# Ledger of designs, part 19: designed miniproteins, single chains

Each design is a single chain, and the fold is of that chain. pLDDT is the mean over its residues in the fold that is shown.

## One batch from the design tools (miniprotein)

Design m636
Fold by ESMFold2-Fast:
Structure m636 (fold): chain A 134 residues (1-134)
Amino acid sequence: SMNLLEALYKAVASLPKIEQLNFFAALYNLYREVYKNLELAKLIEDFTLKTFKISEEEFTAHVLLSYQRSVTEDRKLSLLKMIAGYFLYLAERGEISDEIGEIAKEIQATTDVEKAEELFKKLLELIEKEFGKP
């Protein structure tokens, strides 16, 4: 949803612009390539282009780099860990709650895709609660 995208943007706002773009590119790859949710992937792209005032070509470059970094036998687990890594970094810097950081750390440590997905869903719910509109 747009509310979730705005909450995610607020959560990662303290990162350098290039890392914010890498974050949204990883999120785009997760929904497009893994979940096959083309509608949500399009919303992520449109949000990123408008928010950062970049071209489709610039966004595509970040998507490609994120995709190359996620080339493993388990792309879902790789992308979930990549996205969680941003939140772990932010929690270590005190920019987000320790609760979000602990869940991100658990995603980073697991080899179980189903557990990673359950933890990721909980992570998104906490992000929306902490940074979303009331």
Scores: mean pLDDT 88

Design m637
Fold by ESMFold2-Fast:
Structure m637 (fold): chain A 68 residues (1-68)
Amino acid sequence: SEEERRARGKKLIEELEKLSNMTDEEQIAVLEKHSKVDLRKLYTEEELRELVAQLKDFYKSIVEEAKK
């Protein structure tokens, strides 16, 4: 239904907003939880920081677009 679609969208935006406000360490932990992989063993700290920075910018852009 439209109400269910709206509810799912709202939850997604709330989650993305939380992700954009998380520290780099918190974001890496969330990625590891979802991937079930120890990212710190596979990637350098620099690579992870760059990934997190790009993801934060992406999350912010989606949240801002959805609030229009």
Scores: mean pLDDT 76

Design m638
Fold by ESMFold2-Fast:
Structure m638 (fold): chain A 68 residues (1-68)
Amino acid sequence: MKFSQDQINKALTLLVIEHPELAEKLSKLGKELSKLGDEHSEEQIRELALKYLDEETAEKLIEILKKL
């Protein structure tokens, strides 16, 4: 499954609302994803998210993306 940068930005915004302490890390993740292109695979998002987030939070991001 592929996700657009717009979907990713929406999911990151939702995750910041639940975890405002992660706002800086989520901003960095969003910027790194945007540098890699306009569409991303689930695996690409998970791999990059794990550089900034713990495994549980990275899976929450993927779950939010799948609901968009």
Scores: mean pLDDT 82

Design m639
Fold by ESMFold2-Fast:
Structure m639 (fold): chain A 78 residues (1-78)
Amino acid sequence: MARDEIIRLLEAAKYAAEKGDFETAKRYVEQALNLAKRYNLPKEVIDLLEKALQSIKEGNVEEAIKYLDKAIELVRKL
């Protein structure tokens, strides 16, 4: 259940980032990061979400999507 919620938040963040809505993308990644920490997800997932958040803050859509896709892949494997 928590995994599915995190995946939905990250997919929403990716969609917002692709549309140039970095404020919305940032909020979804912050929510996913909070859940990942609360449910003690692997450090690699947390690190990827922090990198995605930084890329969003920098307006680097290509890097943000790359980190979001990798985070989604890892969460799906949990």
Scores: mean pLDDT 85

Design m640
Fold by ESMFold2-Fast:
Structure m640 (fold): chain A 70 residues (1-70)
Amino acid sequence: SKIEELVKKFESTDDPKEKGEIIKELLESGEEGKKKAEELYKKMDPKTQGAAELVTETDLGLQAMQEALK
């Protein structure tokens, strides 16, 4: 599936910007994609999360994910 392919790409890359692009695509892949983006975002360290946030330009979406993780 598209979501499963994005998760594999995320695990295969060490580039924070590429990880951010993958999170962005997951956020745009419907409810299942948003759930996977939330899981992967939670596993990222704060610096990598910051890089992903710059790439996605989806501050509100990422803030909502962070709120859900509380």
Scores: mean pLDDT 68

Design m641
Fold by ESMFold2-Fast:
Structure m641 (fold): chain A 72 residues (1-72)
Amino acid sequence: TAEREKRIAELLVRAARIAAKAAELGNKKAFDLALEAQGYAVQGLESTPEEAEELIEKAEKLIKEAEKLVEE
């Protein structure tokens, strides 16, 4: 649905911004987590609705972990 595609697009933008910030800070762990989150979000676009929800949840978890690492 359009709503799910929008959620995935927002996750991709968020992960890209975190990856850029992590790279600027030299935080490899946060950068790797952000890239992994982007991977799950992209897979969500090609997946069934049920698989997409699981992939979105995984991406959100990784983004939150990366955010904590770049906050400090």
Scores: mean pLDDT 83

Design m642
Fold by ESMFold2-Fast:
Structure m642 (fold): chain A 75 residues (1-75)
Amino acid sequence: MEEVEKALKEAEKILDEGTVKSLRAAVNFLKKLGFSDEDIVEFLKKVIEAAKKSNNDREAISQALLEEMVKLLQK
């Protein structure tokens, strides 16, 4: 839980409020499905990395969020 909150706090520094809200909703959804904190942190790090690489491009961030969520749900 602490590692997930730490990753979300890092996202809050980089991403806009709307994107952070969507990311928090995704985290809550994954927690309800029983995914581990480790899997959720890796998901968050991938989305944050996409934001950093794209200079906060909303389309790139949305694509990364969708791809990483689908990838996680299929494992």
Scores: mean pLDDT 79

Design m643
Fold by ESMFold2-Fast:
Structure m643 (fold): chain A 75 residues (1-75)
Amino acid sequence: EEEKGKKVLELYVKMADYAKAGNWQQAAEHLAEAEKTAETLSAEALERVGDELQKRGLDNLARTLYEKAREKREE
């Protein structure tokens, strides 16, 4: 789980970097991979990745992961 969480964090960070550079194709590809991998994480792992994104100032992405974690807890 920790390795998957780290991978999701890295994918979201790269996605944000590509989006800031205006490279929307690379941003979209990294977002899709991050979303797919995040689906396999536990609610706790999603919250941890959200916390790390929040620390990096990626507030909108952190909020998305917190929403995914809440949804997982409702299952």
Scores: mean pLDDT 80

Design m644
Fold by ESMFold2-Fast:
Structure m644 (fold): chain A 88 residues (1-88)
Amino acid sequence: KIREELEKYIKEAEELVSKETNPAVKDAATRAIEELKKMLDSKNETILRQALRAAKSLIEALKSDDDTQKINAAEGAVNTAKTLKNLE
């Protein structure tokens, strides 16, 4: 189920953030994870699928060695989640 996939990716992102040493990356990614968790309340599959894509993009960036890419991906995920929340 899409919600179960989103929950799995959120937990993977939380694990990756717990290992970050840069405070700016930790702060940005933590905010992104908190906003994505709010999407789990949605009953709309389209919203859940778009949140899942944002979570996947965040995870790919967090697995990189580029702090700028990590911060940019986190900010993108926050913006996506806030936009999707307003569509409920």
Scores: mean pLDDT 83

Design m645
Fold by ESMFold2-Fast:
Structure m645 (fold): chain A 72 residues (1-72)
Amino acid sequence: EENLKKAVAELEARKEEIIEAVKKLESEEDRQQFLERFEGLKKKVLSQLSDEETKKRLEELFEELKKAAEEA
């Protein structure tokens, strides 16, 4: 599970880059694929995480990314 915590920390470190990349998605297909992949990843990671702080950070990150994709 330590690998998942490290992955979450890396995602947080790259949050601005990821949001900018999402905002640059121009096609409806790319946005839907992005949201589907993140929803699936979120579900899998949250089911495997026991650390509440990491769960909260990951949930906040996914909500922020989802909002960016929906507003783009």
Scores: mean pLDDT 73

Design m646
Fold by ESMFold2-Fast:
Order: sequence, then structure tokens, then C-alpha cells
Structure m646 (fold): chain A 68 residues (1-68)
Amino acid sequence: MDQARQYAQQGIQALKQGDTQGAVQYLDQAIKAATDPRVIQHLQDGKQAAQQGDLEDAIFSAQKAIET
């Protein structure tokens, strides 16, 4: 959980800087480190939004993953 949260936080930081490629990489690492299915779902939603260039939805989903 802590490792997945660290990667998710790095992904959020990348999204805030407009680095969608870096954000996708961090969110993918967070998904691989996560064990909670609900956290994984939120991270997958965030990764998909980031890949589509939807920074607001990507940040929102990644924040939900951290708060779960």
C-alpha cells in the first residue's frame, strides 16, 4: 500500500506539471505495487484518463486511490 501510494503521488505530481507520459508510467508502477482491488481500480481509471489527456479526471482518480 505505501509503495503504491508513493507511485500514485508521483503520478499526481507529473499530471500537475502536464507530464502525461511520466504520469502514466508512475500510475502503472502504482498498479503493480497495489494489492487492494479498489485502489487498483482507481489507479487504472487514472491511467486511462491520463492516456486520453484528461488531466482533471486522472488527478481525481489517483487521489481516490490514495484516499482508499
Scores: mean pLDDT 84

Design m647
Fold by ESMFold2-Fast:
Structure m647 (fold): chain A 87 residues (1-87)
Amino acid sequence: DIKLTPEQLALAKRIEAEALELADLIRAGAPQAVIDATMQRVVALVDEYIAALKEELARSTDPAERAALEAAIAQLERLRAALQALI
């Protein structure tokens, strides 16, 4: 388990909120331009989260914590690529 900082936790909650808004927009049949703009915001927030985790990885000296951070970064990078492919 990665111990999130207050900033990382707030960013994770923002990503969740924007992703839920995206899902609601898709279900409501919102215009494609609105869906694309919301997806771009989610991608930008994921990029911020990846950057924050990379900073934590640079500061970490615990091998188990480093391995968990590297796994989380890799998962988020895969998510980012999948979201970007839909824009």
Scores: mean pLDDT 82

Design m648
Fold by ESMFold2-Fast:
Structure m648 (fold): chain A 65 residues (1-65)
Amino acid sequence: KKELEERRKILEALKTISDEEYQRFVDELKKNPDLKNPVPGSGEPLLTPVDLAEYHLRYEKKLIP
């Protein structure tokens, strides 16, 4: 239950940020060597740009517990 709501909040937060902000988020994460941003068309099947944005919102912004 809470898991579903958490995912919804992440999606809502992602939608709240404009395309420009979203792109900056992805780009900013790419600059961080700590956060390995997946290369476009990389072999990483799990970590997607969306997941990176969620990670940033969750851990950096701490909007969602």
Scores: mean pLDDT 58

Design m649
Fold by ESMFold2-Fast:
Structure m649 (fold): chain A 81 residues (1-81)
Amino acid sequence: QKELLEETLKLIDELFEATKKGENDKVIELLEELEELFKKLSLKDLEEVRKYIESNRTKDLELTVNILLEIIDEQIDKLKS
């Protein structure tokens, strides 16, 4: 579980760097990988990841952060149902 959490955080960092560089194809691929990883995380790990995403909100990452939050919030809502 900790290994999966660390992998997820690393991919989020890669997504933010790809966003800053304008690597649109890589951004799409990383968003798809993160959506699949979010389905494998526990509720506690998802809440930690969500906090990490919010903490990285900057002007150049605003759109990417909002997209990630929508994806992760959908998974959190499914687990709380």
Scores: mean pLDDT 85

Design m650
Fold by ESMFold2-Fast:
Structure m650 (fold): chain A 86 residues (1-86)
Amino acid sequence: SELERLREKALELGRLLLEARAAKDHPSAEEIERARAKIEEIAEEFVEYVKEKGLDIEEILELLELAIEAVRAGRPLSEVAARVEA
């Protein structure tokens, strides 16, 4: 399902951001667990928002893939946002 794919990509992005931050900041196990729980909460709210607003899921998936690629390449997400606005 499209909503399942959206949830999976949102969670993947969130986990990559957490891993990248943890590598630099070396947070405590409690801080990591709180961040992980918040990522899962935000991902669920994001999926519901997309569904409620009737946004184009294919476009959102493309944006999430670009964000995932940027994080994996060590590029800031602000550069992805700037490209989307262009």
Scores: mean pLDDT 77

Design m651
Fold by ESMFold2-Fast:
Structure m651 (fold): chain A 91 residues (1-91)
Amino acid sequence: MEEVRQAILDSMTPEERELLAHRRRLVKELGDRFTKLRQKAIEQGNEELLKELDALAIEFGGRLSRAQTVEELDEIGRWAKEKLDELEKKL
């Protein structure tokens, strides 16, 4: 398994590695916002907000998995931030 993981990393193009790095950065940045907002929704019993957050998280993950360029990741990040801002207003 270690050999397989290393072979996958070594076989990645510079563009693929840059894309992976940007994807990971977006997941870390927005993951924290998702987690905090989800926790507040649970504490307040806001089932509607929780459902909307779960739907947004699924769509975010789907868009990230389909992104082929850094530009697409930047657009996904902006879209997700705007959606999170709207959901935060519902608290």
Scores: mean pLDDT 78

Design m652
Fold by ESMFold2-Fast:
Structure m652 (fold): chain A 79 residues (1-79)
Amino acid sequence: SEYIEEAAASPSSLERTEELLERLIEDILSNSPDEALREAARMALEYMKLLKENGDSKAALEEADKKYRERGEEIEKRL
């Protein structure tokens, strides 16, 4: 809630939200003992980077969806 509330108050709320979410994901990667959760966080970070690199590209979004669909299902079995 804190990250969402902070982002909503910011004049660059989208960029602030992305930055705060990246920090949260990085914290999970560094501090979480849960391997499945760390793998999910790594995938989320990689997906966010793809979106930033390609903007709102449908091709990039579809490629990411295909790549992460199978990995997401595998991770869900471990959560």
Scores: mean pLDDT 65

Design m653
Fold by ESMFold2-Fast:
Structure m653 (fold): chain A 102 residues (1-102)
Amino acid sequence: SVPLSELSPEQKEELIKLGKEREEEIRRAIDEAERRWAQRMLEAGMSRAEVDAIVARRRAERDARLRENEENLMKKFGWSKEEVEELRRINFALLRQSDEKE
């Protein structure tokens, strides 16, 4: 993670904006992939109830990992929840810059 203390307020705002946009792009891609997977499983004879249960479990596992990672960063570095969320947004912005190559 980039140290937040080294960024100007203007740089932080721009990175947060880019990070929010990238987070939304990733969320849409995950949602689309889940829908395609669910459709294939239904076509393969899996029940709607079973598909819905697997999707719900996977979502809960992702949420639990995010929460654990945020809590670990807060404990390790003494950061607030807001600071961890800001760092997460900055990280997404950096990923977007990497993806814009080619």
Scores: mean pLDDT 77

Design m654
Fold by ESMFold2-Fast:
Structure m654 (fold): chain A 72 residues (1-72)
Amino acid sequence: REERGVASARAAADEIVAFGREVSYEAGIRQAEAMIALARREAEEDPEAAPLNEAIIGVFREARDELERARA
């Protein structure tokens, strides 16, 4: 459920951060933004799933922001 969905998002976000740090900050940031866009679309299609998708968006925003800070 929510806990499992957020945990999966956190694991994916950690992989995006590692990829960004090892390979390309810009590619990692773009991948995080793609995940945010997907979750945002799903929240728009199903308002009852919006709280879960907002939590998932938060996780990927944190990953994006971490990579943006690291490249700055």
Scores: mean pLDDT 80

Design m655
Fold by ESMFold2-Fast:
Structure m655 (fold): chain A 67 residues (1-67)
Amino acid sequence: AEIDELREAATRAMDALLRLDPSNREKVREIAKKAEEAIKNPSKVPQTLEELRRLADEAEAALRAKQ
């Protein structure tokens, strides 16, 4: 369950950042790597999930504010 939530949070953050600015491609790559590393090391999943959810929420809020 937590791995699926991690993948969802990463996808939300990456999508919102790219919609905000295509130049965020490097940040998107870093998010993807962080998610993959957490999947390979489950002890990092809770912390990484919290960080990615925060990033997703912030990016989605910024995207909504521009609409």
Scores: mean pLDDT 81

Design m656
Fold by ESMFold2-Fast:
Structure m656 (fold): chain A 92 residues (1-92)
Amino acid sequence: DLYQLLLNPTEENIRQLLKLYNLPESLLEAFKDALNTYWSSGGTITKEELAERLSKKYGISMEDALRVVNAVRRALLESGYHKVRPLRIVDE
């Protein structure tokens, strides 16, 4: 249940989201940061801006950062969570 995993984003629940979106556990901290950034910004941050921030902060490639951002956006859209917290999530 995507909604429940996002509603309570514990380390274990984030691991389940990573597995669901075929992301390695090494990206767990980047995934948590991306999710928290969407919560705090109301989704006003662009995909590219967030990916650059994650790449720099975690020393990951832009490709891996974009994978994280796309997975977070997909989880928010598929869970319907964006309906209870208005977010500027555009499906590309």
Scores: mean pLDDT 75

Design m657
Fold by ESMFold2-Fast:
Structure m657 (fold): chain A 67 residues (1-67)
Amino acid sequence: MSETLKEAGGLILEDDPAKAEELAELIKKLNDEERKIVADFLSQLYNRPVPTDAEELAKWAKELMLE
């Protein structure tokens, strides 16, 4: 769990569009608490509200990476 959260955070910071799908898959593997941490982190980085639901967060992060 902790390792998956670290991998997701690393992919977010790398901001590589080629890894958008990998990030989405990692987010779906997180538990509810870990997804909330990722959502809070993204909300702070991009200064906007971010969904905490697994599928919505994965989609949001993927679309952001592909921007």
Scores: mean pLDDT 76

Design m658
Fold by ESMFold2-Fast:
Structure m658 (fold): chain A 74 residues (1-74)
Amino acid sequence: MEAQAQAILAEMRALRARAEALSPDAGRQMQAALDQVTSLVQKGLADPSLADQYLAQAQQIVDEARGAVAALEA
């Protein structure tokens, strides 16, 4: 679980950096998504019984962010 949480956070940080390079507004939006993902990961690590639910929700946000950044790069 910790390795999965670290991978999710690393990908979200990379997406935020890519968005910021494209536009400051996109960077700010991705920073908000990173903050949300960080909160979900922390909740999952604090409660192992709910970890799968919180990590799945965090992964969904990362997947949406990946699509949004790809659309901006096109």
Scores: mean pLDDT 84

Design m659
Fold by ESMFold2-Fast:
Structure m659 (fold): chain A 64 residues (1-64)
Amino acid sequence: SREAARRLAAFLLELGVLPDEATAEALADTMVTHGVDPATVAQLLANAGRLTEAQREEAIALVS
């Protein structure tokens, strides 16, 4: 959902994974426009070493 996408983008911005608010908004809009599951994005970021295991679990809980 748009709300779940925005929650994930805001969380990633708070963690410093995303550099600025404009990038966070662009990511949220891209997820909604292309029907990308925010939980999948969180998992991919963790697999790429961008999120810790604990941060991945928090992100998935935020978007579920």
Scores: mean pLDDT 85

Design m660
Fold by ESMFold2-Fast:
Structure m660 (fold): chain A 112 residues (1-112)
Amino acid sequence: SSQSLASKLISLAKTYLTTPVSLADPLISFIVKGFRRAALSHLESLLETKKDFIILEYYKELFFELAEALHRQDDEAVSRLITQIIEHSQKFLSPEDAEILQSTLLNLIQQT
């Protein structure tokens, strides 16, 4: 289920954010920058194949907000945004595209 996947992604994100750090912390900066760059690369690839720039801009905005929430260590915003991305993808994307987006999000959290 989307909620089960969202819960796992939120748990993984929180595992990497549980150490109290300042906004200037190099690790948080590295995580935010890595997540943002990889997400943008994936969204650019999706635009080339699907030609739907409105959907691309929607996800791009959500990933930017997620990166900023991670930088601020705003656990509630991180949880909300991950849930929104997963639920929206399952509702408005094809099952194949939703799976690719969700797998990319999981990989970004696990590798970052």
Scores: mean pLDDT 59

Design m661
Fold by ESMFold2-Fast:
Structure m661 (fold): chain A 66 residues (1-66)
Amino acid sequence: MFSDEEIERIARWIASQNDLRVATGTLRSLVGMGVPESQIQKLVDIIISLRPEWREKLEKMLREVL
């Protein structure tokens, strides 16, 4: 669905909002839209690299939706 450049941009935008609810809500919406699991995982990996404190919550969310 997205290019690697679009994934990078989306991940950076999510991280820049400094709101875990925006991060989890946006990722759940992308899963609901049918974005491939591989691209969701790439988004989460980039977000975690920018926001390591969100790791546990984002990994838990992924287990619930993937």
Scores: mean pLDDT 83

Design m662
Fold by ESMFold2-Fast:
Structure m662 (fold): chain A 62 residues (1-62)
Amino acid sequence: MEKAIKAAKEALKAARENPSASEDEILKIAAEKLGISPSTVRRRLEWFAENGTKEELEEVYA
C-alpha cells in the first residue's frame, strides 16, 4: 500500500503542476520522480483504486 500511496501523491502533484498534460505525460513525470517506469506507476494507481480505503485516500490528500 505505501508504494501505491506514494505513486498516487506524485501523480496528483504532477497533474496539479501540469494541468494541460495528458495522462501519459503525468505518469512519465511521476515515474521520473519515483525512479520507476510509467507502466509501474499506472499499475500502482490501478491497484490503489481497487484496494484503497477512504482513510488511505485521505492520506494521499494530506
Scores: mean pLDDT 77

Design m663
Fold by ESMFold2-Fast:
Structure m663 (fold): chain A 75 residues (1-75)
Amino acid sequence: EELERLRQRFIEHVQRMVEALKAGDREAALAHGREALRILDEMPITPEQKEAMKEDLIRTFELLDPEVAAELRAL
């Protein structure tokens, strides 16, 4: 199923963002964040669901690195 495949890829990139931030690699974290948001935009779900998932991602990363979260919000 396309949705499940995209959801799994989204989660994979979110996990790699966390790994990159733990390693101090903000560039890699931002690259994975951009890819996660691109995948989210491709999901066959409602605009309301996409916005909720985007806000949840940004909120989570504001706690870890507010600078990276601000860059993601600007996308």
Scores: mean pLDDT 83

Design m664
Fold by ESMFold2-Fast:
Structure m664 (fold): chain A 59 residues (1-59)
Amino acid sequence: SLAALERRARAMSGSDDSLLELVRRMVDSGLSPEEVKAILQLLGASEAEAERVLRAVGL
């Protein structure tokens, strides 16, 4: 539902260290930065939020 997607996007846009750890593990598993960005957007993050998280991880 739209409300559930919005709740996920807000949770992901927060400065939650668990989100950064999740992204690090996805990259370590062999996913490209573009694939990680696409997955984050499917989970409800905006493109800008996904790019900020990738930048915070050093990508």
Scores: mean pLDDT 70

Design m665
Fold by ESMFold2-Fast:
Structure m665 (fold): chain A 96 residues (1-96)
Amino acid sequence: MEKLFEGEVHLALGLIAEAVGDYETAIREFEKAIELLKDIDPEAVAIAYASLGRAYLGQGKYEEAIKWATKALEIDPNNEYAKKVLEEAQKGLEAA
C-alpha cells in the first residue's frame, strides 16, 4: 500500500533525526508516520509513539514524553523501549 511505504519512510527519517539530536524534525516526521500508519500497521505506530516519546524526553518535555510512551504501551505492553522512555520521563518530572 502507498501509505505503508510513505509512513515507513517518515518513521525512518524521524529515527535518523532523533539519532543526531534534531528533536524538532524527529517529532514532525514521527507525527507524519503515525498519520499514515495508524489504520494499517499497529506495530509501526507503537514504534513511532515510543520514538516520539523519546524525542520529547530529549527536549525535556516530560509530560509529553509520558503521554506518547503510554500510547505505545497501550498497543504493545511489552515494548521495552517505551517502558524506558516512561521511566526516564517520570524521573525527570520528580527531579523538577
Scores: mean pLDDT 85

Design m666
Fold by ESMFold2-Fast:
Structure m666 (fold): chain A 66 residues (1-66)
Amino acid sequence: MANLEAVVEELERRIEEFEAKKPTEKELIVLYITASLYLAGTPDPDLRARLEELIRRIDELMKEQA
């Protein structure tokens, strides 16, 4: 539970790097699946909100980068 906060921050950092460097769709799909799995596994409302926002950002990048 507590360790997931660090994981979420790491994912957010990765997405910011991807926004700057324009990643491949493959990398975005992997992050999307990973974030979705964590969202399904965590009941914490704060972490859920952050993961939902991460998924939105990833989906946005997938659409814009494609």
Scores: mean pLDDT 75

Design m667
Fold by ESMFold2-Fast:
Structure m667 (fold): chain A 78 residues (1-78)
Amino acid sequence: MIKAVASIFEPLTEEDKKFLKELVEKIGGKVVIYYREEYKEDAEELKKYLGVETELVESEELLEKYGSPEAVIVVAVL
């Protein structure tokens, strides 16, 4: 069951990383990051920054399903 979802619509900023870390810490649980291939490095850096159990999934289909067609990265907290 997904507890929270956050969609990123532009290249990952330092403020985005801080917001997502606060969200993950507040909700608690396993994190899944869905990303487009072009944003793989951003997704990997975000995983390291969050410091919690995080799965990286390169899938535009799942990113659009759980977030938005316009999103480049989607963070789901389970």
Scores: mean pLDDT 82

Design m668
Fold by ESMFold2-Fast:
Structure m668 (fold): chain A 70 residues (1-70)
Amino acid sequence: SAETEEIKREILERARALAEELLAQGASPEQIRAAVVSLVVDLAAEAGLSGEEMQELVEEALRLVDELLA
């Protein structure tokens, strides 16, 4: 649904912002990935997303982190 897509977009935007902040603070790639996964899982669970949708968001967020670290 349009509401679900909006929630997913907001979660990914927050994940990106967290990754950029941690990178600026000198956090390791492992620390950034762990923090991003934790954030996405917590926000997806709070939003009532399915386990499958949560897994897809985690994978997408980690792709964003990999692009940021490249």
Scores: mean pLDDT 88

Design m669
Fold by ESMFold2-Fast:
Structure m669 (fold): chain A 88 residues (1-88)
Amino acid sequence: AAAEQQKIADNYRQATRTAKEQATRLLERQARLSGDLAVAEQAIKEITDLAARTEADTANVQTLYNEMIDTAASLGLALARRAREAAR
């Protein structure tokens, strides 16, 4: 029957379309993973370079802390001056 041959043809077309879609998704995933690995490798290199530079400053953590305290004290003085200017 012509109707049976048409159903078989439609089933083969649907199966082929599904297989094509699955193959396309797998290829897109592979390309994305390859791109992500290259970006991750570059990021690791940059982090390693930063860690090497900051190692020199590890001995100076106390100096950086003191600079932060001095900055906070300076801001406190600036706010006190502003408050005096606002009062009359």
Scores: mean pLDDT 69

Design m670
Fold by ESMFold2-Fast:
Structure m670 (fold): chain A 61 residues (1-61)
Amino acid sequence: FSEEEQLIIENAFAVYGESDEAFVSTAKQIGKSVEDVRKWFQDREVEVGVEDIKRAVDKVT
């Protein structure tokens, strides 16, 4: 995705949260499939989640 397309996705999620409406609206606006938008979002969330888990483990142990 282009930087402009990524900004549109981020803005939609800021307004609607992580809802199906955010994915559908974003996909229509940038001309991509809902599945492509979901995959991009999940890939970024997984990357962030791994770092969050490492930080939580460091705080407990």
Scores: mean pLDDT 67

Design m671
Fold by ESMFold2-Fast:
Structure m671 (fold): chain A 62 residues (1-62)
Amino acid sequence: LSPEEIAERIAKKMGISFEQAMGMVLAASAKLGREATAQDLIDLARSHGQLETAKAIEEATA
């Protein structure tokens, strides 16, 4: 999935704006020094104890 497709799916699944979802993808990419994948976002959410967010991203990007 492209970063835009990841952001669109997250926005729809979580009921947030595309801009907010894209901000999450871009922040993760900046932290990693490369384009974040859906799995990177799931792993980051889990590492911060955000289990509901991780599940939402996993379901959105399946």
Scores: mean pLDDT 83

Design m672
Fold by ESMFold2-Fast:
Structure m672 (fold): chain A 62 residues (1-62)
Amino acid sequence: DPELHRKRAEEAYKQGNYVEAARHYAEALEINPDDPEIREFLRKAVEEALKNPKPGYKPPVP
């Protein structure tokens, strides 16, 4: 369901989780490759992810 992928991407993007947003947009684009809107959102999500890299680990700290 391409709409499900799109909604999940939009939700992740609003949360600032640009890496997850890019993944969901990429899934939607794989199903519907001719959607210029999804392609644009994917580009924006990738750009934001590059500007705001996510830390790879969160150590257990009391």
Scores: mean pLDDT 72

